# Ledger of designs, part 71: designed miniproteins, single chains, continued (3)

Each design is a single chain, and the fold is of that chain. pLDDT is the mean over its residues in the fold that is shown.

## One batch from the design tools (miniprotein)

Design m10449
Fold by ESMFold2-Fast:
Structure m10449 (fold): chain A 72 residues (1-72)
Amino acid sequence: APSAEERAFLDRVGALATRGQALIARLEAEGRLDLAREAAERLSEILNRALRERDLEGAEREIAALEEEAAR
């Protein structure tokens, strides 16, 4: 079984994925389909790096930057 630390890490990755998916859904609802597709591609890369590099703070910053970019 994974450790409590590993489970907490995976739970945080899941929360970041949920945040990114909510952004993509909002962009799609707004008809911003090209931005939704780009956000989906970036989200996949951010999450893959977070899993590989174990850098949740970096992933949180990159998702926050996507959210700010989309709000403009």
Scores: mean pLDDT 85

Design m10450
Fold by ESMFold2-Fast:
Structure m10450 (fold): chain A 63 residues (1-63)
Amino acid sequence: SAEAEAAGREAAEAGARAAGEVGGKDGLNSTISAAQLGSVEAARRAREAAEAGDSEKAGHYGG
């Protein structure tokens, strides 16, 4: 659905930022890899972590 797609994209961007802050270059490479595997699944995990109030942990799930 459009709502799910928008939520997934927002979560993916949030996860990418969180991973970047944690790992810098390494974090960016990890998020790129995750996006290639399954952006929707990775974004879903990142969103769950972000909603828990741990944006840094969102990066771990996104990576």
Scores: mean pLDDT 58

Design m10451
Fold by ESMFold2-Fast:
Structure m10451 (fold): chain A 119 residues (1-119)
Amino acid sequence: SAEEAGREAAEHAEKAGEEGAKGVAEAARDAASGAESAAERGDHVGASAGAVGGAGAYAQGKMTSIQTGSEEAERGGYAAGEAGNEAARAAASGPEGREGARRAAEAARRGAEGAEKAA
């Protein structure tokens, strides 16, 4: 679910931050922004924003992993990407899906804050 993916993104972002992989905080923010857009609009545009945010998160996690050697950065980016994709799917499912997307966004933002504090 979008909420589960968001919690997973937060957990991995914090671990990556502890390893000094600061780019994962940006990945989590991208996923959060996409998830928020999906929750707010709840249409094809919101769903597309969620998917784009997820793709960006994945790419940032991979690049941070390459730059820092942190495997956890790649996991964090992947988890953030999944949160964005699940938020996109949830946005298509109506009011309950929008709430799930919002919770995914909140979890991803907390992950970004945790990653910054841990680094």
Scores: mean pLDDT 67

Design m10452
Fold by ESMFold2-Fast:
Structure m10452 (fold): chain A 81 residues (1-81)
Amino acid sequence: MTLEQLEELVRGMLDEAARELGVEVRPRSLEEALRALEELLLRLVEKYAEEEGWSEEELEEAKERARELVRRLEELIREAR
């Protein structure tokens, strides 16, 4: 995966998360986009947990998966740059 493909993926994920939450985000850099993505993913996980009645264990597992996804994207970006 190229840096350009990773940037497009991060932007697409961020735009989708922002739409789901009804917020507008305009990151100035890829680093800022990754930080915004992590924050919005955690908010979406909390929203879905509340709406679907997830257990505290399920919520924690989902939050860890969201953090791991962002960490993996950061690693892939470092490798591509």
Scores: mean pLDDT 81

Design m10453
Fold by ESMFold2-Fast:
Structure m10453 (fold): chain A 83 residues (1-83)
Amino acid sequence: MEELWRLARAGDVAAVEPLVAGLESEDEQVRKAAYVLLSELIDRRAPAELLAALREALTRMAQESKSPVARRVARILLGQLEA
């Protein structure tokens, strides 16, 4: 998880989908880690291309995820991106 965050912070858009998928994990600790790491990427102003990919992935999760918790968390992170 932290390895994927490091790649995402460096601008690797391929790390976005696995990080966002962590929000749907059955493991509560993995979901919490994914949320914290994604929130930090947004707060630290990750590269624009990565933030664009992140917005797309979070929008898809908010609309299509079967997990109500994942949809809610995706909306919170989208709000953080727009602030």
Scores: mean pLDDT 78

Design m10454
Fold by ESMFold2-Fast:
Structure m10454 (fold): chain A 77 residues (1-77)
Amino acid sequence: SSRKEEEARRLRHEGLMVEASGSVLGLGYVSEGVSTYRGLGDQKLRDEYIKLGERKIEEGRRRGAELFAQADALLAE
């Protein structure tokens, strides 16, 4: 139905936005870690920022995947 197709499009759009937001935030933390290392030489702090960035990217992918799965399930009905 057109209603299910519209709801699926909305869920997919939300999934893309959540995944993109997680990637932007994650890359921002990685960039901060690199900048901190260049300025202070603190390898431990750099590694902590990189790990935080990786977690943010993964959180975005997970949430996006859940929304994509909801959209696919809606269209399979």
Scores: mean pLDDT 86

Design m10455
Fold by ESMFold2-Fast:
Structure m10455 (fold): chain A 74 residues (1-74)
Amino acid sequence: LTEKIVEKLREVAEKAKSEKDKEMLLKAADLIETLKLSPRQALQVFEEAVKAIEDEEDKKLAEEALRELRELYE
């Protein structure tokens, strides 16, 4: 479960247009892996990362990914 959340964060980061947003998403993924967060905690980190995104298109992509994960794991 947590592994898929990390994978999705990295996918969104790779597609991110803003370098700042890409770094934010990659840091969120690294945090989840390093701390071995639960799926619930990982989703909270993902939610915080989405709120910090500055580019509108990057934010929409991240929101879609988060919604898909919530439907599968909440």
Scores: mean pLDDT 80

Design m10456
Fold by ESMFold2-Fast:
Structure m10456 (fold): chain A 65 residues (1-65)
Amino acid sequence: SGMEAMERVIELLERIRAEYRDVALEEAEARAAELAELQAELDALVAKLDEEEKEAFREYAEKLR
């Protein structure tokens, strides 16, 4: 059951990174509410992961930075 949760978490993280990395300040401000909603959704999905899955996600997220 965790496989689908992990897939959704990774997909959402990659979407946030693709859509919001290095945007112009004006555009970032205009889309701040949308970004906050996506980050809240990511946090909710991460909360569904077990401890081992959370560790794997942390490692994956670090590699994307």
Scores: mean pLDDT 73

Design m10457
Fold by ESMFold2-Fast:
Structure m10457 (fold): chain A 60 residues (1-60)
Amino acid sequence: DMEGIRAFLELAVKRAIENYPTVPHVEDSFLLLAEEMKKQYPSAAEIIDEAREEFLKALK
C-alpha cells in the first residue's frame, strides 16, 4: 500500500526534522529510511523509490 508507506515516511521525516532541522539533513535521513525499507520490503522497492522522489519534491 503506497499510502501506508508514504505515511510512514512522513512520520520519519517529521522525526528527522526534530533532530536535524535543516533540509539537507532531512533529505539524508529520508534516503537512509528508504534504503532500510527496501531491505525490509524488497517487493516494494520501486514504490518506495517513487514515494521518496514525490515526497522530496513536495518538501521543497
Scores: mean pLDDT 65

Design m10458
Fold by ESMFold2-Fast:
Structure m10458 (fold): chain A 82 residues (1-82)
Amino acid sequence: DEWKRLRAELAERAEAALAAGDWEAVARLAGEAGALEVDGLAKKYGADREELAAQTLETARRDAAEAGWDAELVVAAVEAAL
């Protein structure tokens, strides 16, 4: 559950950056959260990291769209972090 806590902390920081209008910081923090999620799940379940990376990119795209973030910027940041 440690990786979920860290991901939540990064998401909280991303929300603060969003409130400040710093979309570059939002994208960077989202990328860090995505990387932590993939690493945490791969370690916990011994799952295929590439498959988890693909799922994380899809989740990032959905979450960015739902939050009204710049989905292209967020997805690019998550992909670069993976």
Scores: mean pLDDT 68

Design m10459
Fold by ESMFold2-Fast:
Structure m10459 (fold): chain A 89 residues (1-89)
Amino acid sequence: MEREQRNLELAKEVIDRIRAGKPVPDVDAFIEDLSFEQLKELLDRAKEAMPAVVDYLAKKYGVDREELKKKMEELIAEEEKLLAEEEAK
């Protein structure tokens, strides 16, 4: 429990740094350690920091920035819709 909480807080810090335009190399490690519920909270944070996150990922992976942004927004919206339908049950 405490380890998951620490990883969530670290992941939020990483997103905040990406939002400020400062890339961090350990993003993958933090994200993979999160539970499903914590990942949902992280997704909400990432939505607010979306422009900076897209910039970071586009530069890291050499992908078109605008197309990546559109795909990520659609992917997150679909995931949130599925989660909302699951929760409504």
Scores: mean pLDDT 61

Design m10460
Fold by ESMFold2-Fast:
Structure m10460 (fold): chain A 69 residues (1-69)
Amino acid sequence: TIKVDMSEAVELLVKAGLSREKAEEAADYAGKALASGIPAEEVVERLVREFGVPREVAEKVVKILQDQL
């Protein structure tokens, strides 16, 4: 089990207008996807399309999570 500190990513997503539950789901998805070798661009696109995350916020979240891996 990969333990990643997602607290900053979750907080950023909540501030962008997601509920805490959706923010946690989005951050968990992004962390697992990046850890599995899915390209950052694909993760950003899915965060925008499936979770309704603004593109700029999705890019910041992905960068934060990449720094933890």
Scores: mean pLDDT 79

Design m10461
Fold by ESMFold2-Fast:
Structure m10461 (fold): chain A 106 residues (1-106)
Amino acid sequence: SVEELIKEARKLGDEILSKDLSLDQVIELLNELAEILERHSDSLEVGINVGMVHIIVGVMKLLKEVDKELARRAFDLLLDAAKYSGNIKGAKEIVKKIKEFLKKLE
């Protein structure tokens, strides 16, 4: 459900932003992000919500050296969520920022 997605995403995002994390911990959190998004794939048609935006920003700030395939998988799921949101102010800006981040990982 969207409510569960927001709750889990917000919790994870707050943890990412509040901690000085090692590379291994960042990778673990990216795995959790991908799993959360996959479990709530049916809810993505309602678009990106505050919790998901919080996770995106947190993950982008903490990525130094990560598994590029895992990062791409997580961000591809977030981009798909943005496509379904269509009409949400800021969704296009979030998509642009994610694409620029992925480009830098290439």
Scores: mean pLDDT 54

Design m10462
Fold by ESMFold2-Fast:
Structure m10462 (fold): chain A 70 residues (1-70)
Amino acid sequence: SDDQLLQQGQRHFDLGLTHFRNRDFDTARRHFQQSVRLFSQLPPTPDVRRRILDAEILIGLTHIQLEVNK
């Protein structure tokens, strides 16, 4: 259901934030990418678009951190 997709996407987003705070940027990026994939299966409402944008911003930030720390 759409509610289950939203919940799963949010769970991956929250796991991404936890790993990001712990400086585990590879794992954080994978979780944010899964969050985008799940949210992208939902109808493109303003709420869903914002959630995708928030996750994409964090993917960009993890990419910068991985580039600096390789």
Scores: mean pLDDT 89

Design m10463
Fold by ESMFold2-Fast:
Structure m10463 (fold): chain A 118 residues (1-118)
Amino acid sequence: LPGPLPPEDAPVINASDEVMERATRAANEAFAKYRDKLSPEAVTAYTALAMIEEFAKAGELDAASQVLRTVANALEEKGYPKELVEAFRKAADYVRAGQVDKAIEVLKEAIERLEKES
């Protein structure tokens, strides 16, 4: 199985440098915390959750949605489960609609399902 998707593999998103730095730091902290404890799929989802929380705090919902769509495409290319890819796409749609809580719930539900199937 491929390893977790590191934050540096994400393409450049059009957000302020301060917000990008906070999002990247939060993602790296989540990656370091979970990399040895959870599946690659779960690590990737928690890393993305940390990033979107920082973008949402800054009101940069379009940037958060773009990150989630980009991660979904990268996960699909790397052969991750379709359930995780679809969860990221659905979360991107919710974030774009301003429904950040629903986006977080969708990703957490996908993590729970994948951990049960692993």
Scores: mean pLDDT 75

Design m10464
Fold by ESMFold2-Fast:
Structure m10464 (fold): chain A 90 residues (1-90)
Amino acid sequence: SMAQSREALEAEFERERPQVEEAIEEARRELEERLASTTDPELLEVLREALELLRKAEELLREGRVAGALLLMATALALVRRAEERARRE
């Protein structure tokens, strides 16, 4: 069954917190490196937006909201990937 109690779900995500923290830190480092080396104004704007989402993800982790943090990280990475795909086609 896909239905779980909130306590059970929170306990499951709490066990994965170190991996989620590491993933967010690695994503932040990657985006900061791209921001430093990018001159494309549209990609710069997307990178700044993605970094802001990662900052919010880090705040959610501090609040114990691991699932929310993971979702924001995934959203940030998806925005960057989409922008890069557009840039490579042009």
Scores: mean pLDDT 78

Design m10465
Fold by ESMFold2-Fast:
Structure m10465 (fold): chain A 78 residues (1-78)
Amino acid sequence: MEDVDKALEAAKAGKYDEAVELIRRTMEKLLESTDEAERNEIVRKIQEIIDLLYKAGKKEAADEVSRLLAETARRIDE
């Protein structure tokens, strides 16, 4: 199971701290990926996790994940 899939399952189980940690690992992998399709799939799953965090009222965690995603996207575009 990929780290992003583990993060999604952790978020669904209410393990938000574990989900955020797994997303950090996913961001490292995303920076190393040269496959646009793989990057798009990972980003889509991270966006799903962000939506779940907002729906659960975990605004601070959702904001942190959103910031990490934006920072990682900026590094890829450089």
Scores: mean pLDDT 77

Design m10466
Fold by ESMFold2-Fast:
Parts: sequence; C-alpha cells; structure tokens
Structure m10466 (fold): chain A 72 residues (1-72)
Amino acid sequence: MIEKIVIRGNGEVIVHYEDGSTERVLPGDIKFEGYKSFKDLKVGEIVKVTIRGETYTAKVVEEGETIVLEIL
C-alpha cells in the first residue's frame, strides 16, 4: 500500500510504500482531481490522487521546494 508521495522541485514524483520500498512515477501516471498542476497543492488540503488508475485520498503535509502528501 502507498504510504506517502513526494514531489521534488524538479517535478520528480516518488511513491513510498508501507514496506519501505520506493518507486518513481512518470508524470502521465499521476493525476490530482480538481488541480491542473501539483504546484497548486497547499499544506492542509485533502486531495484525491490517482496513480496508475487507483484513486487515493491524501493530505498535503509539506509544501515548498518539496511537496509531501500522506495517504489517508
């Protein structure tokens, strides 16, 4: 199961799994419902994120150069 998603300032998306493994996700494989860009995400927002066809509810917990979302 996905634990968190990290979006770096260069646009690189890294998914962190509960088993401690990580995976890089291509931009075409991740979508945010209601947002044009991950740069529109703000700390404290609860968002729906779709990764490879699976939809998760996530909370934005970090903003700035690196954005971190925690899967709820």
Scores: mean pLDDT 78

Design m10467
Fold by ESMFold2-Fast:
Structure m10467 (fold): chain A 95 residues (1-95)
Amino acid sequence: MEAALEEELRERIERIIKEAKKIAEEYEKLEGLSKEEKEELVEEALLEAARELGDEDMLELLRRIAEIQREAPATEEGRERIAELVEEYRRRLAA
């Protein structure tokens, strides 16, 4: 098992998620922005973080999530498709 590679990939994912949470909390405190504007800024921040880290798989995952959000925003079907993409991404990391 390539434990070192899997640990590094896990740390990168956790770092992106943690930074995205911090950005989301910071934007949530900005009362001058609409809910839609806050969501757009969070999306852009996630894409930038993935691009800076050179994680092409994460960048593709985030782009596909954004596409689903545009086609079916806040729907149960959209959430199910996102969950399926996350599972696919996780399997690629495990393989």
Scores: mean pLDDT 64

Design m10468
Fold by ESMFold2-Fast:
Structure m10468 (fold): chain A 100 residues (1-100)
Amino acid sequence: SVQEQQRALLEEWGERVVEAVLEITGRESVAEAIGNWLDWWLSTAEIPTDADKLVAMLDSMTEGVLGLASTLMDAEQFEEFRRRVEEITAETKAELKAVA
C-alpha cells in the first residue's frame, strides 16, 4: 500500500541517520540514543497519507534529531552530521512526493 511505502521511506531515512551518527562519531551510545528517539517517534506518530503533511512530519523529525544531536556531539561532528542529514532528508522528501 501507499502507507506501507511511506512508512518504509521514513524507516529508511531513520536508518540512514543512525548510520551517519555511527560513521561520524564512532560512538555506539550516541547512535543508540538517536535510534531510540527515532523508534519512539515512529512508533507513536500517526503516518499521514497527505504528501504535504508527510514532508512536514519529516521536517519535524529532522529538527528533533538535529536538536538531540547538538547535545551529544562536539561542534565539528555536529556540523558534518547536519550536512549529511540535510542531504538524506532532501532525498527522502523527493521520494515521499513521488509516492504520493
Scores: mean pLDDT 84

Design m10469
Fold by ESMFold2-Fast:
Parts: structure tokens; C-alpha cells; sequence
Structure m10469 (fold): chain A 95 residues (1-95)
């Protein structure tokens, strides 16, 4: 049960950190939305690595949080090692 919360926490930290950077550097809400879509695309490109480590994850999600929730549903019965690999992939994306 902790595994799901931890993966979600890392995904939320990634999104919030990038959103705060964009808000400070972007004068227009329209530009902010465009950059958010770019971040979602980059994260979707990272998800194929996590997808290959288990069953298929939804790559057609409209938001980063939806991607994280679908990944968590996939990993709800996964061994602890698969969860650690998912965490590493998210951490590398953040760094």
C-alpha cells in the first residue's frame, strides 16, 4: 500500500516542481498550457520504459497524474522490485 502512495508522491513532486518553474518564467497562461503539454509528452516518452517492465500502461492519458494512477493500478499487485524500478525511472526524470 505504501508503494502506490510513494510512486504518486514522486510524480506529484515532479509535476509541481516543473509547474512552479513555469509559472515564474511564463507571463501568459496560454504559454503555460503549451509548456505543460510539452512536459506531459516528455513524461509519456519516459513511460514506455516503465511499460516494458510490466503489462501495458495507458499512454493516451490526458494528464501526468492520470498516467501515474494508471501505472499504480498496474503495479498494485506487482512485486516490490518493480515498484523500485518505477521510482528510479521517475527520479531520473526529475534529476
Amino acid sequence: MIDEEKVRELAEKLVKAELEELRKNTNSEEELEKKLKEIEKQIKEQWPELKAQGNEAALNSSSVLELAEELLRKYEKAPEELREEAEKAIEERLK
Scores: mean pLDDT 48

Design m10470
Fold by ESMFold2-Fast:
Order: sequence, then C-alpha cells, then structure tokens
Structure m10470 (fold): chain A 64 residues (1-64)
Amino acid sequence: MEIVERTTEALERDPALRERVEEHRRAGERAYRSFEEKKETIGKEASEAIREIKRAVERVAERK
C-alpha cells in the first residue's frame, strides 16, 4: 500500500521513469498473451498428433 503510493508519486514527478515503467508493463502483457496463445496451440497440436498416431497404429493392427 505505502510502497505503491510512493512509487506512483515518484513516477508522476519523473515522466521519463513513467514511460519506462509503462514500456516494461506493455512488454510483460505482450509476453503473457503470447505464452497463453502458445499453450493453446500446443494443446491442439498434441491432440491432433495423438489422433494421427492412433489411426496409424489401427491401420497396422488391421493389416496384421
């Protein structure tokens, strides 16, 4: 609480510091969003790969 108030006051007094903090925040948000998208994509790809493997195994089993 107090550290947040102190930090906000310091940022308001120094515009350069405020810009650096905002830039750092945007970079963090972008990285988080990218990570979340990648997790979803990996999940889909894994599911599809498993399905393809199952079909390949089934074909081999059917022939032998």
Scores: mean pLDDT 68

Design m10471
Fold by ESMFold2-Fast:
Structure m10471 (fold): chain A 71 residues (1-71)
Amino acid sequence: SKAKKLKDALESLGAKISDEGAKELVELARSKGLDTVSSQDILRKLTSAPTVDDSVAYNKQLEKAVEDALK
């Protein structure tokens, strides 16, 4: 499923998300368009994220992981 693919992609980056959170992100991408899903939208749905030195680079990795999972 798209939700499982998304969950696996985010967990590969050290983030954690619930099954429901992943489904909500899939629905958000459907409702407003994948290109408009921001790193802040993604971060709001995570149950945890790793501590990182470069948050800008990490946020871009999150956006790319969501885009690649949901294309």
Scores: mean pLDDT 83

Design m10472
Fold by ESMFold2-Fast:
Order: C-alpha cells, then sequence, then structure tokens
Structure m10472 (fold): chain A 99 residues (1-99)
C-alpha cells in the first residue's frame, strides 16, 4: 500500500541520515554532538518499528566508539569517563578494566 511504501521511505531516509552522522563522527571523533544526533535517530528508527536497523546502527555506534576509545591513553580515558554519563561512561570504564 501507499502508506507502507511511505513508511519504508521514511525509515530508509532516517537510517541514511544516521549513517551519515556516524561517518562524520568517525572523521571527527571529538564531536560528541554528531554521535548524540546519530543515537537520537537510532531511537527514532526503533519507534518506527525498524528494530533490526536500529540494533545494527547501535552496534555500529558501539564499534566506532570502542575503536576511538581503545586508541586513547589511559589518562585521557579516565578524564573522559569522569566527564561522561550513561552508556558512554560504562563503555569507557569497561575498556579501562581491560588495561
Amino acid sequence: SIADATSEEDKESTLKAAKDLLKQFEENPENSTTFTAAGILASELSMMGAEEEAKELEERMRKLIDRHLRGLPVDELKKLAAQSTGPLKERIEAILAEK
């Protein structure tokens, strides 16, 4: 139906925008705004019923942040953990526990 076609187009558009934001974050990992915006769009995809796409996007976000964080010195990781909240803080603390 037309309604289903429009919904799928909206999901594809949102997913593309989120992927573009994650690419921008990969190019500038100090820009937390880009990463936060991608997270908001992942939530939007989940609300649209695109749960598989949302989970794939969240996994990509996890891998990108892990890659960036694993490249940082321990002192910078500790400083970032102290200034972070929620899932980002938990991820940094997990990486620190492996060192």
Scores: mean pLDDT 76

Design m10473
Fold by ESMFold2-Fast:
Structure m10473 (fold): chain A 76 residues (1-76)
Amino acid sequence: MREEQRRKREEELLKELEERVIKILKEDKEKGLSDEETNVRVSLLVQEFVEENRDLMTPEFAARVGQAVARAMKKV
């Protein structure tokens, strides 16, 4: 795909990932789940995200994925 279209898709996907992680963190906190169980759920979500978007996976995008997850965890 075109570089501009790819960047827009990457930004949208990272925003969706951050929002999905925040949602899991909030739901797990409301349910009284442990940090360990929440970390497993977040890890599975990230693994699924990587598998779904493997065509976009570069070292740079993988780093941005990690940063998005870290930002989400700081917001909750």
Scores: mean pLDDT 80

Design m10474
Fold by ESMFold2-Fast:
Structure m10474 (fold): chain A 55 residues (1-55)
Amino acid sequence: SAADEALVEHMVASALALAEQVGLDVALQMLRRELEEAGLPESLIERAVARVRAA
């Protein structure tokens, strides 16, 4: 949904900022947990994780 896509964009940006402070692995763990708690489908979670890794 548009709301899920907006949440992914926001959370990816937040994870990239967090990665600069605490490192990529911790930022990815936090990103995955937040999106799982929000109830997003696994396909969107995997896409968000891939975007952060590609940056």
Scores: mean pLDDT 84

Design m10475
Fold by ESMFold2-Fast:
Structure m10475 (fold): chain A 60 residues (1-60)
Amino acid sequence: MSEEKALELMTVVAASLLMEGKSEEEAYRGAKQVALGLGFSEDEAERIAKRAVEEAKELL
């Protein structure tokens, strides 16, 4: 999976968590766990999850 496609998926995950009333920290942790499950490294998962939460906040 490309990092670009992962960012799109993680943005959906983060947006879903924020819409459920979860905090930004919980949305970030959720997106990070999914990225790790997809085979990204800790550093890559952190970057993708952080960007995904910011993108999700812009959509909401």
Scores: mean pLDDT 81

Design m10476
Fold by ESMFold2-Fast:
Structure m10476 (fold): chain A 76 residues (1-76)
Amino acid sequence: SDEALAASLSPVQQRVLVAEVRRLAEEHPAARDLLLEAAKLMEQGRYTEAGRLLREAAERVPDPEARAGLLRTADL
């Protein structure tokens, strides 16, 4: 399902999600390295691996709305 998701996302949807993850990396230094690596994996279509890093990064993000967004992206 995660590999199928990578194939089903449009380039625009991928860019929007990657940009959101990178913005959160700038806002949350404690999660920065995990979020930047996840963004790189998302750009490569490696959503299963990106999802694992996004879940770990969510634990380091104190903002509940940002955390919920990361978990939604990880669960795609």
Scores: mean pLDDT 81

Design m10477
Fold by ESMFold2-Fast:
Parts: sequence; structure tokens; C-alpha cells
Structure m10477 (fold): chain A 83 residues (1-83)
Amino acid sequence: SAEEEKKLEEAYEKGKEEGKKKLFELYSGNRPPLPSSLSLSPEELKKKGQKLAEQLRQQALETVPTSLEKALELAYQAGVAEA
């Protein structure tokens, strides 16, 4: 339904915005305390995150008919992954 799609989009957007806000605050205040060796390639990591986000969003849409709450969780995770 349109309401279910709207809730999925809201969950996805909230996850994406929260992820970006936290990253921005860490970037503006202090560099995140991450080991340099953890980041293989910033571009590859970003592309992989975007692909994961798309996959999770698709899974969320497919899950709506069986479990709305689980679909919302997947949509939120997709947003965070894209951020």
C-alpha cells in the first residue's frame, strides 16, 4: 500500500540522515578513530555501501507482505549503509 511504501521511505531516509549526521559531526569535530588499514579504498567502500543499501532496500520491499516491522528495519539499515 502507499502508506507502507511511505513508511519504508521514511525509515530509509531517517537511517541515511542519521548516518550522514554522525559522520559529518565526526568529520567536523574530530577524525573518526579508524585504523588506516581498515579502509582498503574510499571509493570502493562507498560503492560497496551503495550496493548493499540497494540490496537491503529491495529486500525490505519484498518483506512488506510478510512482516512490515522487519521491512522497516531493513529499510533503515539500507539508509545507514548508503550513508
Scores: mean pLDDT 63

Design m10478
Fold by ESMFold2-Fast:
Structure m10478 (fold): chain A 94 residues (1-94)
Amino acid sequence: METLEELLKRLREAAEQARAAHPDDPLVNEIVKKIDELIENYETLSPEERLALADEVLKLAQEAIDRHPDDPTLREVANAIGELRRRIAEELEA
């Protein structure tokens, strides 16, 4: 399994690729903004705040996939944030 640091890097890279594919999509721009907020403030946010933000990003990513079903970059964003959300949830339940 990849480390948290590697997962956060993968999430950021996927988000930037999605933005490059859809630069004028306000939903994709909102996803990238929230991912940047989550990554930059990760250590400052509580586990509950991390989970809430990850859940919000995952929901938005799923909505973006519905609009752009043939775009693999949005699926990669959803996969990365889904894995992060799972790790945060496991940490919160421990």
Scores: mean pLDDT 82

Design m10479
Fold by ESMFold2-Fast:
Structure m10479 (fold): chain A 72 residues (1-72)
Amino acid sequence: MIEEVAFRMASGARDSAVMHEILQAAGEIARETKAKLATIKDEEEKKRLEEESAQRVEEVAREIMRAAGETP
């Protein structure tokens, strides 16, 4: 889920530097999420964390694009 959202947002970027920054930010979020998922046993909590992390990737990507002067 996170990787799919990250690649979708990155592919929307017009500048390769913006694309790279989005992928780096998403990679860090994915690593943090994976570490937390390893400690969670409840499937509903895992699903919520994955959904929240995917939304965070979208928000960070949009912020990066806006800062670079790109429109989604």
Scores: mean pLDDT 79

Design m10480
Fold by ESMFold2-Fast:
Structure m10480 (fold): chain A 80 residues (1-80)
Amino acid sequence: SEAEKILLEMEIILGLARIIVGVQKVTEGVSPEMEELIKKMDELLAKAKALVRNNGSIADLRKILKEMEKIYKELKELTK
């Protein structure tokens, strides 16, 4: 389904974010800002999963994906 595809995209983005933070942890250390961004992404994914379980709209699910993509971009900027 379209909802399942969007959830998979969210899980991939979060997985990539965790890899970035994992690399940062072993090289330079993780900032509190990075930890906060990962926590926010976890909360957004949990919200998206709840929305899918409750037959929520694809439009709302796409809004959550867009927010996760924005946070992922912010996380990448913090590693520069």
Scores: mean pLDDT 87

Design m10481
Fold by ESMFold2-Fast:
Structure m10481 (fold): chain A 77 residues (1-77)
Amino acid sequence: MTLEEKKNKMKEILLKNGLSEEVAELIVEAVLNMDNPEIEKQKEAVENMLKALLALTKDEEVREHLKKVAEEILKEL
C-alpha cells in the first residue's frame, strides 16, 4: 500500500467515525509524515492523538467510538 493510499484510508476511517475533516487531516499528517518510519512510534502517535481528542469530548459513547477508530487505524499500520 502506498503512503497516499494509507492517508486516504485513515482519513476515510476517521470521517466515517464522525471526526471532522480538519481533525482527520491532522491525525493523518502526525502519524504518516513522521520522520521515524517505525510502526511502533506511529501507533503511539495515533493513540496519543486520539486520547487527546477524547479528552475534549463527552464521556462514554464518544470514548468507545474513538477507541474503535484507534484500533481501525492501528490495523492499517
Scores: mean pLDDT 64

Design m10482
Fold by ESMFold2-Fast:
Structure m10482 (fold): chain A 78 residues (1-78)
Amino acid sequence: SENEKLEKEATELAKSAQEIADTSTDPQVVQLAQKAKDYADQAVRYAKQGDVEKAKEYLDKARDYLSQATQTRLQSLS
């Protein structure tokens, strides 16, 4: 179902964000990755509750922060 797909996607995004936070030495990358994980964890909770609209909203925010973390890391900020 759509809720199961959103839950899986948000769970995988949260894991990716945690890996970036754990492996980065740049405090700004870590902060952005932690925000991505927080939003992804919230998306998982909303998906489990059947709130598809909020799950999508929070998942989109998680993706935006993960993108920012990746871009900041690529700019070689220490």
Scores: mean pLDDT 85

Design m10483
Fold by ESMFold2-Fast:
Structure m10483 (fold): chain A 118 residues (1-118)
Amino acid sequence: MKFPKDVQEQANNPDKFKQAVLEAKKKGDKEKYGQLMAAEFQKQLSKIPKLLQQALSETSDPSIQQQIKETFDQLAKLLQQALDYAKQGDIEKAESLVPKIVGQEIRFIGLVTDGRLK
């Protein structure tokens, strides 16, 4: 998926992202706001393969490795759903998925902790 260059650049800089979000809200530009949120979710999705490889390298327990893979698969699905809602300008539905995304992150931290204790 290709975003407009300005949206991609704004998503990569926290201050520019904040300013762009405020401007989109001020103008009532749901499309621009959706594109900015979509760029952020796409950025998070692009990091998953590297994070998964790093996590798998920290444990030799096959059961924990399987659970890490499952957790990252669920995280990717939730981020993709949030991305699709954001692209549609459905900010409320995109934001409603954030607690589930956080839940998968907490699950991952628990699995890494369990792997280190065993």
Scores: mean pLDDT 75

